# Designed miniproteins, single chains, continued (5): the designs that were tried, part 93

Each design is a single chain, and the fold is of that chain. pLDDT is the mean over its residues in the fold that is shown.

## One batch from the design tools (miniprotein)

Design m19236
Fold by ESMFold2-Fast:
Structure m19236 (fold): chain A 61 residues (1-61)
Amino acid sequence: GYSIWDLDIGRTYSVDDLQPLVQSLNTGLTPEQLLKLFDKDGDGTISGDELLSVLSTKLRS
């Protein structure tokens, strides 16, 4: 499994890169849904800093 701190903020993430992260967090989102929310340019990737921002928001209680 992935922890949020294993995220490389300087990297871009494809659907395949997001698969284990999404499974570990069990947020009810699929990798494809995450990609659609942040990939406004249609390049098929999400930046690590945007991904971290969303995950930090969902994990803060």
Scores: mean pLDDT 66

Design m19237
Fold by ESMFold2-Fast:
Structure m19237 (fold): chain A 68 residues (1-68)
Amino acid sequence: SMSTIEEVLEQLKRMVDLGLKRGASKEQILAAVRQHIDDLVARGVITPEQGEEILKEVEDYINEKLAE
């Protein structure tokens, strides 16, 4: 559902914020995000299509944070 997607996105944004605060690179953060999304897809929590959409939004979020 949209509520599930929103919750997953907020959890991943927290992961991004923590990663950046700890000096992780965009590449390291995206690898961790991809792994989390792949796990959710494998468990049937989200579809592969939803996973791609979430990944895009998280990457956009990282780019916005890095542009600050």
Scores: mean pLDDT 85

Design m19238
Fold by ESMFold2-Fast:
Structure m19238 (fold): chain A 71 residues (1-71)
Amino acid sequence: PLTLSVPVKAGGTAVFAAVKDGELHILGRKEAEKDETFTVTVPEELAQAPLAGATMADKGNETVVKETRSL
């Protein structure tokens, strides 16, 4: 199984998604109450799909992460 992880600061939001057959599949979303690591397990059927992650810090600062994997 493929696992995605991103650090999120208190008040920030993290989202992981996969795109398959032109459809967006949300893998997980976390709103952080404290500084923490958000971890999501990717289903095997989506593990070879393009993966996207985004984190938004407090005050609208955001980082977009794109990752592709094959199993």
Scores: mean pLDDT 67

Design m19239
Fold by ESMFold2-Fast:
Structure m19239 (fold): chain A 96 residues (1-96)
Amino acid sequence: MDIDPELFELMSRALRLLQSALDHRNDRETLERVAKELEELVKEAEELVKRDPTRENYEVLASVYVSLSTVYGLLGDSEKSQEALKKALEYLDKAQ
């Protein structure tokens, strides 16, 4: 009822990508594809925040970064995972 359909769709896409990664944890090719798709989704969420810097848009962007951090962690890339998590926390701070 109170959820913006555009925000819901973007968050749903991020969650479906994360689910794909979790279902294929041992498939490096799938994890790398999901990481790239989440990186593009981050760009879409950043453009949404630039157009309309609402709390909800910052929270969605942070959520996409959390998903990306998880996928980088599954790939064994701890540095990228930590950087994505740091970005998520920075955007959550902006959401206040």
Scores: mean pLDDT 84

Design m19240
Fold by ESMFold2-Fast:
Structure m19240 (fold): chain A 77 residues (1-77)
Amino acid sequence: NSEKALEYAEKAAEALAKGDLESARKYSNKAASLLPPLQSKRLKDAMDQALKAVKAGEDPKLIADAFLAIAKKLVDE
């Protein structure tokens, strides 16, 4: 269900913007579980990169916006 995957991706992005990295990964994994294997892997890779960027001191809001853009593209494929 692409709609439910997008809902979880939006929750992951919201958590990421707030610096809640644990919830960001949990919601991202839920979104990925609803996607085909290739899109699932790409979404998980995008979250891994987002978490590394936030941990490195990058702006969580900008990283969250970038992650959500990737997630929307993957859900719409």
Scores: mean pLDDT 87

Design m19241
Fold by ESMFold2-Fast:
Formats: structure tokens, C-alpha cells, sequence
Structure m19241 (fold): chain A 94 residues (1-94)
């Protein structure tokens, strides 16, 4: 297996994990009434970053399946960056 392929897969898995963590935190916070009017803009920004990260992760998966491992790696790196920022914003909001 190529080093780029392994790294792309690792980054894709990590981005997915951060997106799942952000989604779970958001759903639990919403259910518990922890999202205030003051925190709402931070939550909305976090959700927008989650949507962007999800789209990039889907593109990374498509590139990976096409054997474009370096492209998949770059897309996954950006998805991970956005996913981490989304989690940070939602954590700050709740």
C-alpha cells in the first residue's frame, strides 16, 4: 500500500471522528436546552463548518476510490481542519 494512501485514509477517519463528535455534542446540547440566543451564532458557524468538512470528506473519499491518494490527502487535511474548528466552536457555545 502507498504511504500517501495510508495517510489519506488515516486523515479521512480522523476527520470523520471529529465530525461525529461535533454532531453528537450539538444534538445533546440542543436536547438539554443548552443553546442560548448568545451562543446561537457560534453554533450556526460550527454547523456551517461541519457541512463544508462533510463535503470535503466526500470529495476525499471519491479521490481515494479513484486512486488519487495525494488529492485525497489534501482534501482530507482540509476536512480535518474544518472539523476540528467546528467541534471547538460548538464546545465553546455549550
Amino acid sequence: ASPEGREALRLMMEAGAYLLAAAVLYVVAKKNGEITEESRPLVEEGLELMERASKLLAEAEAAYKAGKYEEAKKLAEEALRLAKEALRLIEEAV
Scores: mean pLDDT 90

Design m19242
Fold by ESMFold2-Fast:
Order: C-alpha cells, then sequence, then structure tokens
Structure m19242 (fold): chain A 89 residues (1-89)
C-alpha cells in the first residue's frame, strides 16, 4: 500500500527530526492493513489527548496519499532537507 510506504518514510524522517511521538504513530500506521484500523488509531490518540502533530499523522493517513505527502514535505523542511521536501510537493 502507498499509504504504508509513505507512513514508513514519515516515521524515518520524524526520527531524524527528533519527533519520536510522530515517528511512533507513523510506524503504527505502516503496520496497519485497513482504513478501519487507522480510524481506531485516530480515536485512540484523540482519547489520550495526543499532540496536534500526532493527530495530523493519523488524519493524513485517513485522507490519503496527498495529505501524507504534504506532511512529509513539512517535516522534511523542518529537518533541513529542502530537496526532499520538494519531492513530496
Amino acid sequence: SKIRELARELAELAKEAGMDDVAEVAERIAELESREEIEKLLEEVKKKDAPGAVLAVAEAALEGEEALRKLLAKLAKYAGKEELAKKYE
């Protein structure tokens, strides 16, 4: 699944940026097999009052590839990887 591939890329980039909480939720999404499982994960992180960045990852995964690519572009810029950010636009 392209969603799983993008989630794995997001997890690696988040680790490089020092965003361990974002990396954890992205790694979980990369292991999920269905939209229903991602919806359950979003509900779980909402109940835990997770940071907005963590919520944004789960929401983007439910919205689709374009939303995940936009999030990857933002994180790449934050990590100082401007050329990588352009790849995800």
Scores: mean pLDDT 83

Design m19243
Fold by ESMFold2-Fast:
Structure m19243 (fold): chain A 77 residues (1-77)
Amino acid sequence: MVKVKVKVGNKEETIELESPRFSELLKKLNMPDELIEKYKDFVLKDGDTVLLADTPETKYRGIAVIRDGKLVFADSY
């Protein structure tokens, strides 16, 4: 199992995943299917931090993954 930290604005949550697939995290966050499909090929590791910009119920704007203090993934729209 993989534990990741998710930050959305001023909110922070630790989420435990059964699979290290980014799609599993996005499903738990109730993200739109388009975003789940777009980012599904990225693989998370234990201790990763995911940064999200919150938007009103359509999609998140901006996503980044920090691993061992380094930026390993970033995208925005």
Scores: mean pLDDT 73

Design m19244
Fold by ESMFold2-Fast:
Structure m19244 (fold): chain A 93 residues (1-93)
Amino acid sequence: MITATLTSSIPLSAATNALLSDPAVNAQLAAALKAAVAATIAASFPAATLVSLKTAVIGSSAVVKITVTASSASTVAAALALAQATVTAALAA
């Protein structure tokens, strides 16, 4: 098995940043993003597994760390790219 981590920094609106200052809202968003990414990976890459998704707000940006495990480097890379696209779309809205 090959495990890799991708780190993305996504700019946040002032309103979203204020909402994510609440630990409960931040926890709900992290859970929702993890569920969405896990479902997306399972649908597109059944052999890939989401190991972890960590979200932290740093200044006016969300830093998201996504860790995926699969049997091949190409599957890991493709799953991480899909996960990054999913997270970026969710946080840009």
Scores: mean pLDDT 78

Design m19245
Fold by ESMFold2-Fast:
Structure m19245 (fold): chain A 82 residues (1-82)
Amino acid sequence: SLEERAEKLREMAEKLKNSKPPDYLKAIGYYTAAAMHYAELGRVDEAIELLDEAFELAKKYLDPETRQRFEKVLEAWKKLLE
């Protein structure tokens, strides 16, 4: 189901964030994908929570150019979720 897929994507993001070494870029991607699926389910609060987690990872761990690009994408997604 879409719900099961969203949960698995979130689990993958958390594993990648907590791996040794951590893979923050992939974690951001999986958090964003999970957020999109939660949004399709009408779970807007969960979608926004996951986008905020992706935003914090981008802010802390990505280089300035990559961070700026992801921040713009995440802000656009949050705006679409109303």
Scores: mean pLDDT 83

Design m19246
Fold by ESMFold2-Fast:
Structure m19246 (fold): chain A 92 residues (1-92)
Amino acid sequence: MEEFKKLVEEVAKLLEPLRDAEPSEVQIILAKDFVDYLKSLPPEEQKKRLEEFLKEVLEMKDADDQTKITYLTTLKEIKREIPELQEYLKPL
């Protein structure tokens, strides 16, 4: 729990400067596609895949703003659409 919360906090801090950025139509589509993919997985795999995604976001810390907006949009859609993962994404 603690290590996962720290991972979410680090990602939230990384993406904080882009919090008010308006996502493009393509970025919204990509986010929804990933959420649909997560919903197709068993609950145990959903959490594991989210953890992998958060680690990927941190590895891409030097990516351009458009890539980061896509990541932020995806995380916001996960928080909105998957109640079991919402508790973990509270810092976002």
Scores: mean pLDDT 83

Design m19247
Fold by ESMFold2-Fast:
Structure m19247 (fold): chain A 97 residues (1-97)
Amino acid sequence: VAAEVREAAEALRNAKSVEEQREALARLVAAAGRLTSPAARRHAARVRELAAKIRALDEELEKNRDDPVKVMHLSMERGSLLSEMVEEGLRAAEAEE
């Protein structure tokens, strides 16, 4: 399971499209949910929290697509959350090992 979490986190980091990001994010959440160590589960919980925030930002981006200033700010926040999610995913995999 640790290897699957690491692979999903790396896929999320390397995703070039929003669709690839969504697929990698879903895979990361699913894989992280199967981790068993207490330390890994804490990072998995953070991955789940970040995934929910990213989904909420995706909805806000859709609602504000015609506002370039809001799109810019929301996109920057989304990018920051994606980076945090990759880091937490990698930490979860490392903690399970």
Scores: mean pLDDT 81

Design m19248
Fold by ESMFold2-Fast:
Structure m19248 (fold): chain A 71 residues (1-71)
Amino acid sequence: SRGDEAIKRAEELVRKAKELGSKKAELGADVSLGMALISRGVGRVANDPEFGDRMAERSLEIGEEVVEEYS
């Protein structure tokens, strides 16, 4: 699903940020992954998995921007 893809990409972003050695990039990536996981959970609880998936993708997008900014 779109949410599963967003979480997988967020996990990849965390690995990339750690390799960069930037604590700001690492924090941004970790927050992005956490928000993606929370968004999937909220979508499930609200019985709106599409909303959860959209928010997970948005969380990943923000995380990618933060990692690029501080890399």
Scores: mean pLDDT 78

Design m19249
Fold by ESMFold2-Fast:
Structure m19249 (fold): chain A 99 residues (1-99)
Amino acid sequence: GRAAQLGQQAVESGRAGVELGEEALSGKTTGKKGLASGIAGALNGAGAVFLAEKALEEAKKSSGQDRQQGIQGGQQGLELGRRGIELGLQGVKKGAEQI
């Protein structure tokens, strides 16, 4: 259902945000490339938070498995999304300092 779908999308976006943020903070990505990965990480993380909040709202209107999956995906998406934003912004700062 809608809640489960939004929860899954939030988790996928959040995981992408974390991966991009970690890449931006790696010694292999410097200057403009690090900055770009950091920006992408923060944006994917923000998208995950947005989708996760929508998943939790739709879960309140849902029942059974859709509600349960929407809550689980929404909570996981919020955690991953916030982490992606934190890592992405740290990556932006490091990349900018190397330009």
Scores: mean pLDDT 87

Design m19250
Fold by ESMFold2-Fast:
Structure m19250 (fold): chain A 98 residues (1-98)
Amino acid sequence: MPRFLEYDAAGRRVEYDESLGEEGLVTPEVEALRLWAEEKDYEKAEKLLLEEIKKRAPEMSEEKIEELLEAIKIIAEELREGKSLEEAARIAEKKLKE
């Protein structure tokens, strides 16, 4: 079953079924799709994304913000290479877990 990578307001990474919704969470997969669709320049997209993360999760630690940004960049890059959202998310999760 597909899962979304999500972070709560405190920056804790959680795995939810897509049916659980988006209440109070930042979903890297959704943000990666936004980067893919809206911006060809990832540097510009990163600035917009950082503002969105701070807006949705103002209590998130700097370390967790960096982790979330890295996940979103990986997902966006894999999507640009023609991979599916599910495969891109899996690759990001694997790289972040090392």
Scores: mean pLDDT 60

Design m19251
Fold by ESMFold2-Fast:
Structure m19251 (fold): chain A 72 residues (1-72)
Amino acid sequence: MSAEEIKKLVLERAKKFGLEILKLEVKEENGVLTVEVEYIATIDGEKYLVTEKEIQHGSEVEHEGKVEKIEE
C-alpha cells in the first residue's frame, strides 16, 4: 500500500465517521512509510484530541500515540 493510498483511506474514513482532521502527513521515502495524523473524535459526548504516528520499515512497525480530552 502506497503513501497516497494510505492518505486516501484516512481521509475517506474521517469523512465517513465524522472525524475532524487537524493534521495529516503521509510520507514514503526509501521504503520507509511514515503516517502522522491528528484528529478530534467525539466519544460519549466528550471531545478528544488524538495524535498518532506510525513508522513502518518493511515488516517492522514503530507506533506512538496519545489521546487528550478537550475541555473547551
Scores: mean pLDDT 75

Design m19252
Fold by ESMFold2-Fast:
Structure m19252 (fold): chain A 77 residues (1-77)
Amino acid sequence: SLGSELNDMIANSLDEAIEWLKEKGYEEVAKIVEELKKIKEEVDSRTLSPEEAEKLQKKIDELFEKLNEILEKIEKE
């Protein structure tokens, strides 16, 4: 499915996912992936406290849920 492919791309290459989405015309989805990339880089680039890591992880999860909802709407069209 579209959501499954996108999730795999996000896990392996956020930059490729963003570029692919823009080429497909899904600019709103691309913006969400860009936000995910920023948060992911922050989590990966520094040693976070458990509390900070939990807050950022929750944000990532929320963005992934929003992505799936948008992708389901696109798939129905």
Scores: mean pLDDT 71

Design m19253
Fold by ESMFold2-Fast:
Structure m19253 (fold): chain A 69 residues (1-69)
Amino acid sequence: GAAEYRKLLEEAVEFARRFLEGLKKKIEEEYGGTAELEEVDETTFVLRAIVDGKEYVVVLDGEELLKLL
């Protein structure tokens, strides 16, 4: 039902946030890069990273991630 969908979406959004927070830390600590995490809407996160002068962008949407479950 709608309540079950909301709980699963909240879990998917939390997973996406924690995954990108972990990736940010790894980029900063292991790759010697810089990274910024941005919340672009209620379910979507963007990590922008610079490693060795190259820019990388990772986008995770909790709604899209939920569709993979």
Scores: mean pLDDT 84

Design m19254
Fold by ESMFold2-Fast:
Structure m19254 (fold): chain A 71 residues (1-71)
Amino acid sequence: MAEELLARFGERAAAAPEGSEEERRIAAEILREELLALGVPEEEAREIAELLLTDPERALELHKAALEKAA
């Protein structure tokens, strides 16, 4: 769920400088791991995670679609 992703981000990003590239990279890594767990292929999961850095609304919509398919 989206709340779980936010919790995982907060945990991993706690040591990263606020607003840093490292913090954004951690968010993308968490989304990629979540998509892989939902059965999304590695290449597609990476593309969606990278999209989070440029179009976060689209990345989250694709994550929602993956959740619906996994349910």
Scores: mean pLDDT 72

Design m19255
Fold by ESMFold2-Fast:
Structure m19255 (fold): chain A 68 residues (1-68)
Amino acid sequence: SAAEKQKEARRKLLEKHNTPESIELSRKILEKAGLYDLVQNASDLELIEKTLELVYEQGRAAAAKLRG
């Protein structure tokens, strides 16, 4: 149930971020991360999803280092 809840929350975030502004911002974030192939070949929804995944992973890594 926790996994299903997170899956639904992610779907809602993707829906909310399906805007031209969020897509353009996602392209810039992925480009700065060096993920040029994704920026060139991915769909708009894939760009948003990969950007959220990257930010989430970086946030988790930073929190883990802080807590030791």
Scores: mean pLDDT 74

Design m19256
Fold by ESMFold2-Fast:
Structure m19256 (fold): chain A 74 residues (1-74)
Amino acid sequence: SSLLELAEKEGLELSEAARAAIEKLKDEPEEVVSMVAGRAEREGKVEPSEEELEEYVKEAEELLKEAEKKRAEA
């Protein structure tokens, strides 16, 4: 994914958990993938389940929509 390429290009060393999450979410928007990977890393989950990743994606999408609306209204 372009997010993995960006991390490699910037010299960022991703945890195994973050890298696995990014690989599993190849078909998701880059912003969503970034948020999910960051959350998995912060929570210290080595490998989130497919069900957990699906929930993380839903929450990330909702947060992005709210942030987008707040930026437009600020």
Scores: mean pLDDT 65

Design m19257
Fold by ESMFold2-Fast:
Structure m19257 (fold): chain A 86 residues (1-86)
Amino acid sequence: MDEELLRVAAENLRRAIEMIDAGAPGLEVEMEATMAAMALYLVKENPLARKALELALEAANAAAAGDYERARELLEEALRLVEEAI
């Protein structure tokens, strides 16, 4: 279950990054980052997942504020941590 949730989080983080690169609205990026954060919350006992959760939530806030460069950097770091946790 934990590995499946980490894979779901990784997929949502990748979609969020792809959405930024495609010029999608901040609300759509925020939704994908929030979905990743929800999956990560369920496995937050893993310290890498907990750190990725914090970054995904910060990325969602950055996307909502229109700061796409910051959102992308945070999403990339969160994805790296999730991939290390799998």
Scores: mean pLDDT 87

Design m19258
Fold by ESMFold2-Fast:
Structure m19258 (fold): chain A 77 residues (1-77)
Amino acid sequence: DVAQRNAQAEQLFNQGLAYFTAGNYQQAIALFNQAVSLSTDPRLRQAAQLARQAAQYALQGNIEMAQQLAAEAGRAY
């Protein structure tokens, strides 16, 4: 069921954002990857991919790029 998978993908994306905000970037990346794999919504997929990249930059200590990509993720979805 596509509708159920998209609803689950949105829940995973929101959970990923909560982990990102808490500074648990590796857990956030895993959840964003799951959201991308389940979603057929191109806007959610783009937002999750940008948020995943933001978390990866945050893990590397590149806060400027992390903030830029997180803002773009918020605008995509």
Scores: mean pLDDT 88

Design m19259
Fold by ESMFold2-Fast:
Structure m19259 (fold): chain A 76 residues (1-76)
Amino acid sequence: GVDLLLKAARKLKQQGKEDTARQALAQALSDKIDSEKPTPRSQRLFDLARNGTITKEQLKKEAEEIGDKEVLEILE
């Protein structure tokens, strides 16, 4: 679930594994979007998370557009 992904992201970031933490955050954000309304955006975030290609800047922009303060807090 989303809570498990957010917990994993916080722990990975604490361990200095920022790339893996960003992947977990992108997957959590995608899951949040898909639970409300499936979109090309959520699918793209899911694919980028799985492929390990999501950047900090891209994830921040997506979280800001959605208004997800929890993902933004972990990303900081």
Scores: mean pLDDT 75

Design m19260
Fold by ESMFold2-Fast:
Structure m19260 (fold): chain A 100 residues (1-100)
Amino acid sequence: EEFEKIRKELEKYYPKEEADKIVNSKTFDEMKKIVDELKSQEKERAEFEKKNQPLRDKVVETLKSPDEELRKAYFEERDKRHKELVETQKKIEELNKKIE
């Protein structure tokens, strides 16, 4: 029962073949740690996305405005926030390499 839940969670992050490899090579405790870490990183990504959403909305509104300087300022701030999301994605990729 617990194993099936963990496997389903892993399938959200990995292709089925990779998830099966993890299930076959890792103990229940190791799988639980992997899932918990992935969930933590997913929450981090959701947090960055939530912080970035108002900025994206402002960019869309600014694109309707003729003010080019304001548009450039919003694009720069959006790019800075997207770097935080990329950092979170790198942590997930590092976990994938550790499993491999």
Scores: mean pLDDT 68

Design m19261
Fold by ESMFold2-Fast:
Structure m19261 (fold): chain A 93 residues (1-93)
Amino acid sequence: SELADLARRAAENVAKSGQEGTMEAARAVIEAGKDMPEEARGLVFEGLVHAGNGDADRGAELITKGLSLAPEDVARKTAEAIYQAADEAAKRA
């Protein structure tokens, strides 16, 4: 799905950029994902930490799981924001 593809690409880019990408993507979750349930946001943050430590597969799995617990419009907006933040961080790495 589009959501899973965005989460996977974001996790790969966070893995490439390490701490910087993790922090910028986490900021994107705070800003775009403010309407996410706390459990959903927690899973996305956990996924970003795994990705930032080099485990992009586990990161993508957790991010996708967290996003799936949010309303579709909130999930899409948050996924796109995470992807954009991670992509920009990876371009600077």
Scores: mean pLDDT 86

Design m19262
Fold by ESMFold2-Fast:
Structure m19262 (fold): chain A 89 residues (1-89)
Amino acid sequence: RDTRLTLLRSGYELGLSMDKETLEKAIRILRRHTAQGSRGAAVVLAGVAYGGLKAGKLSKEEFEDLLRFAAEQLGVSPEELRRLLKEAV
């Protein structure tokens, strides 16, 4: 029922499975769509970034920057988005 949790989990699974080159391309595309107002892209970006962090393909600093960016575009706090990520995975 909660589409956001489904998108966060799907993004997380993708971020875990992507090689580093594909992950960097996906993040670039998702950042662009998020900046253009796509709320769905912002949610997927947060998931993908968390998966990349957990797979050791993204630094903690890179993850924190992406989480803050996605949260700003969604109109939520980074802490709230982090909570939703933990619930989704």
Scores: mean pLDDT 87

Design m19263
Fold by ESMFold2-Fast:
Structure m19263 (fold): chain A 73 residues (1-73)
Amino acid sequence: AEEKLKEAKEKIEKGKEKIEKGEAELKAALADPSLSPTALAGAVLGAIGDIIDGEIEIKKAEKEAKEAEKELE
């Protein structure tokens, strides 16, 4: 039960890191005037993909954490 909760919290943390990295990549791409329209589009799509993946990972891990907490209570 405790190990399952710890694993779920680690997954939530990793998901948050993916979102933060994606947001940083998006801001960097938008702030870079040297990027071609194609390079900018690729960077933006990649950043959005990382953000979406992070959000999915967090939601899945939150469900696992709630199940683990119910086992402890």
Scores: mean pLDDT 80

Design m19264
Fold by ESMFold2-Fast:
Structure m19264 (fold): chain A 58 residues (1-58)
Amino acid sequence: MDERAIRAGRLALELVLQGMPLLRAAKIAAEKYGVSPDEAIAGAAHLLTGAPLAEALA
């Protein structure tokens, strides 16, 4: 997976935890890291299911 997608996914998850809707958070994170919103969502899913960050988010 692209490092930018993973970083975008992390930011998207952080924004969701702060009360932002997932689609808006994904769009903001995607624009910041130069990836698509779909890639930001994929990065977030990878972090939730792949180690080591998934362990911190569990």
Scores: mean pLDDT 74

Design m19265
Fold by ESMFold2-Fast:
Structure m19265 (fold): chain A 86 residues (1-86)
Amino acid sequence: MKAIELLDEAIKRATHPEVKELFEKMRELLKQGKPLDEIAKEAVEMIRKIKDPELQRIAAATAGLILERYGEETGKEIDLSPFEKI
């Protein structure tokens, strides 16, 4: 499954507004062709604002996997360590 398809599924399944806003922002930045490092930085900042620690961890893991997949599809390397430190 392509990264954009994973994002569309994540948005559809998101029941919490904070998580939905995160994935919608990531989708916007990917469509704009922003560098992976900029997308990762914005995602991490949004995830850190999620008040529920369980949702924060799930959002971080999901966002990291989506960006890793996008990196594989585009041949771009990405540092996922910021998502692990949340």
Scores: mean pLDDT 81

Design m19266
Fold by ESMFold2-Fast:
Structure m19266 (fold): chain A 72 residues (1-72)
Amino acid sequence: RSRELAEQGVEEYKKGRFDEARRLFRQALLLSPDERTRQELIRYMERQGAGKIARSADATVYTSRKLIEISE
């Protein structure tokens, strides 16, 4: 689920679609709000070279505190 979205985000990053990659990363983090899963996804994205975009997405999710409505 969340891993699949993270993988899709990495593919968009490789295509140069950085905004789309950020959106997919944000959605992946939203589906797995648990700290461990979130950090595993961020580390995966960082290892793929998309760490800067992944951290930006994570900051957006963390700031909202309302995970049920962020996907709008």
Scores: mean pLDDT 70

Design m19267
Fold by ESMFold2-Fast:
Structure m19267 (fold): chain A 108 residues (1-108)
Amino acid sequence: TAAAEAAVAAVRSGDAEAAYAGVLAAARDPATTLEELREVGRAVEETPDPAVRRAGAEAMIDAAEDPALPPERRRLALEEAKRTALTLPDVLTSTGLVLRAIGAELDL
């Protein structure tokens, strides 16, 4: 979808704010497939800038906290967020994001 393609482009741009907005929009777009959401998550995980990875992970968690999203999509977003959070160099930021994701999973 256009939203998923825009999210991947935003992540690859190296702009953390653009990455956050793009990933959040793609995760919330009902036209985005689970495969496309996985591709967005992969782009976030593979980006070299930890600030962009953090922004993408936060966007996935924020999207997953929306109870209007289907449970399968919420679970996938949280799984991608946890995977990305574990790659972050700052232990406190990494731990905080993982705990946020686990908290959101408990509501599923």
Scores: mean pLDDT 87

Design m19268
Fold by ESMFold2-Fast:
Structure m19268 (fold): chain A 86 residues (1-86)
Amino acid sequence: MEELERKVLVLMTKLLIAVNLNDQEAVDYYLEEMVKLIEEVDPEAAKRFKEGYEKIKAENLSPYQFYDKVAELVLEIFRERRERER
């Protein structure tokens, strides 16, 4: 769904700003907002996203490495969703 992808990309931009400001509360807030947004459309994708970023959080990563891995996870979830629609 293109509208979901667009809304998530807006939240990813806000997440990038929060990462740059080293604002962990804002990072957690935007991650939770993305989970809620995805869950309204695709509960399985939301669960996969949440489990994925919790694993990423468990790694000792720099803020930018964390963002890069979360961005890769988002793109992978969108790819999986598109494949299910075919």
Scores: mean pLDDT 81

Design m19269
Fold by ESMFold2-Fast:
Structure m19269 (fold): chain A 77 residues (1-77)
Amino acid sequence: KPLTDDEVARILDEAIRKIKESAKNNEITEEQLDAIVDEVIRKHAPDATEEQRKAIRELVKGEVELPINNIKIIPTP
């Protein structure tokens, strides 16, 4: 089943919120971001394909780095 725009929007909103809550000094590691995104996808779209999960992760990365969110993604140590 393809993901609807509404389902993607809900996943993005919840993932961004959780990322902001987990970030320290407006920074988050790639590992932490990926873990949060995977958790949110499992909650809202448990049957999502690997391609859909990858696309959503890329969208979340872009959104959190926007000026309105101002979260910097740092490499995992």
Scores: mean pLDDT 80

Design m19270
Fold by ESMFold2-Fast:
Structure m19270 (fold): chain A 90 residues (1-90)
Amino acid sequence: IEPSETEKQLMEIARQIHDALRRGRLDEAFKLIDEAIEKYGDNPDIGLILGTAGNSLPVPDFRKALANYVLEKFGEKASKKTQVAVNNAL
């Protein structure tokens, strides 16, 4: 449990998700989300970081699908602030 290191690792995973979405690979993006949840599910910012990973993409459908998937996986486990932030990313 390293506060600064955990955020950096989550940002790296977000970059990988972003790259998968750029390639049109929603399946790869969802796999990376599941892997991140398993490893870092206790981090309060995980839903925000993962749910917004597609925000700079020129493909709104992929960004929306990613945010919906993160909300579905974290619906009951994410903080209320994280849920609101991910909803705003839709």
Scores: mean pLDDT 66

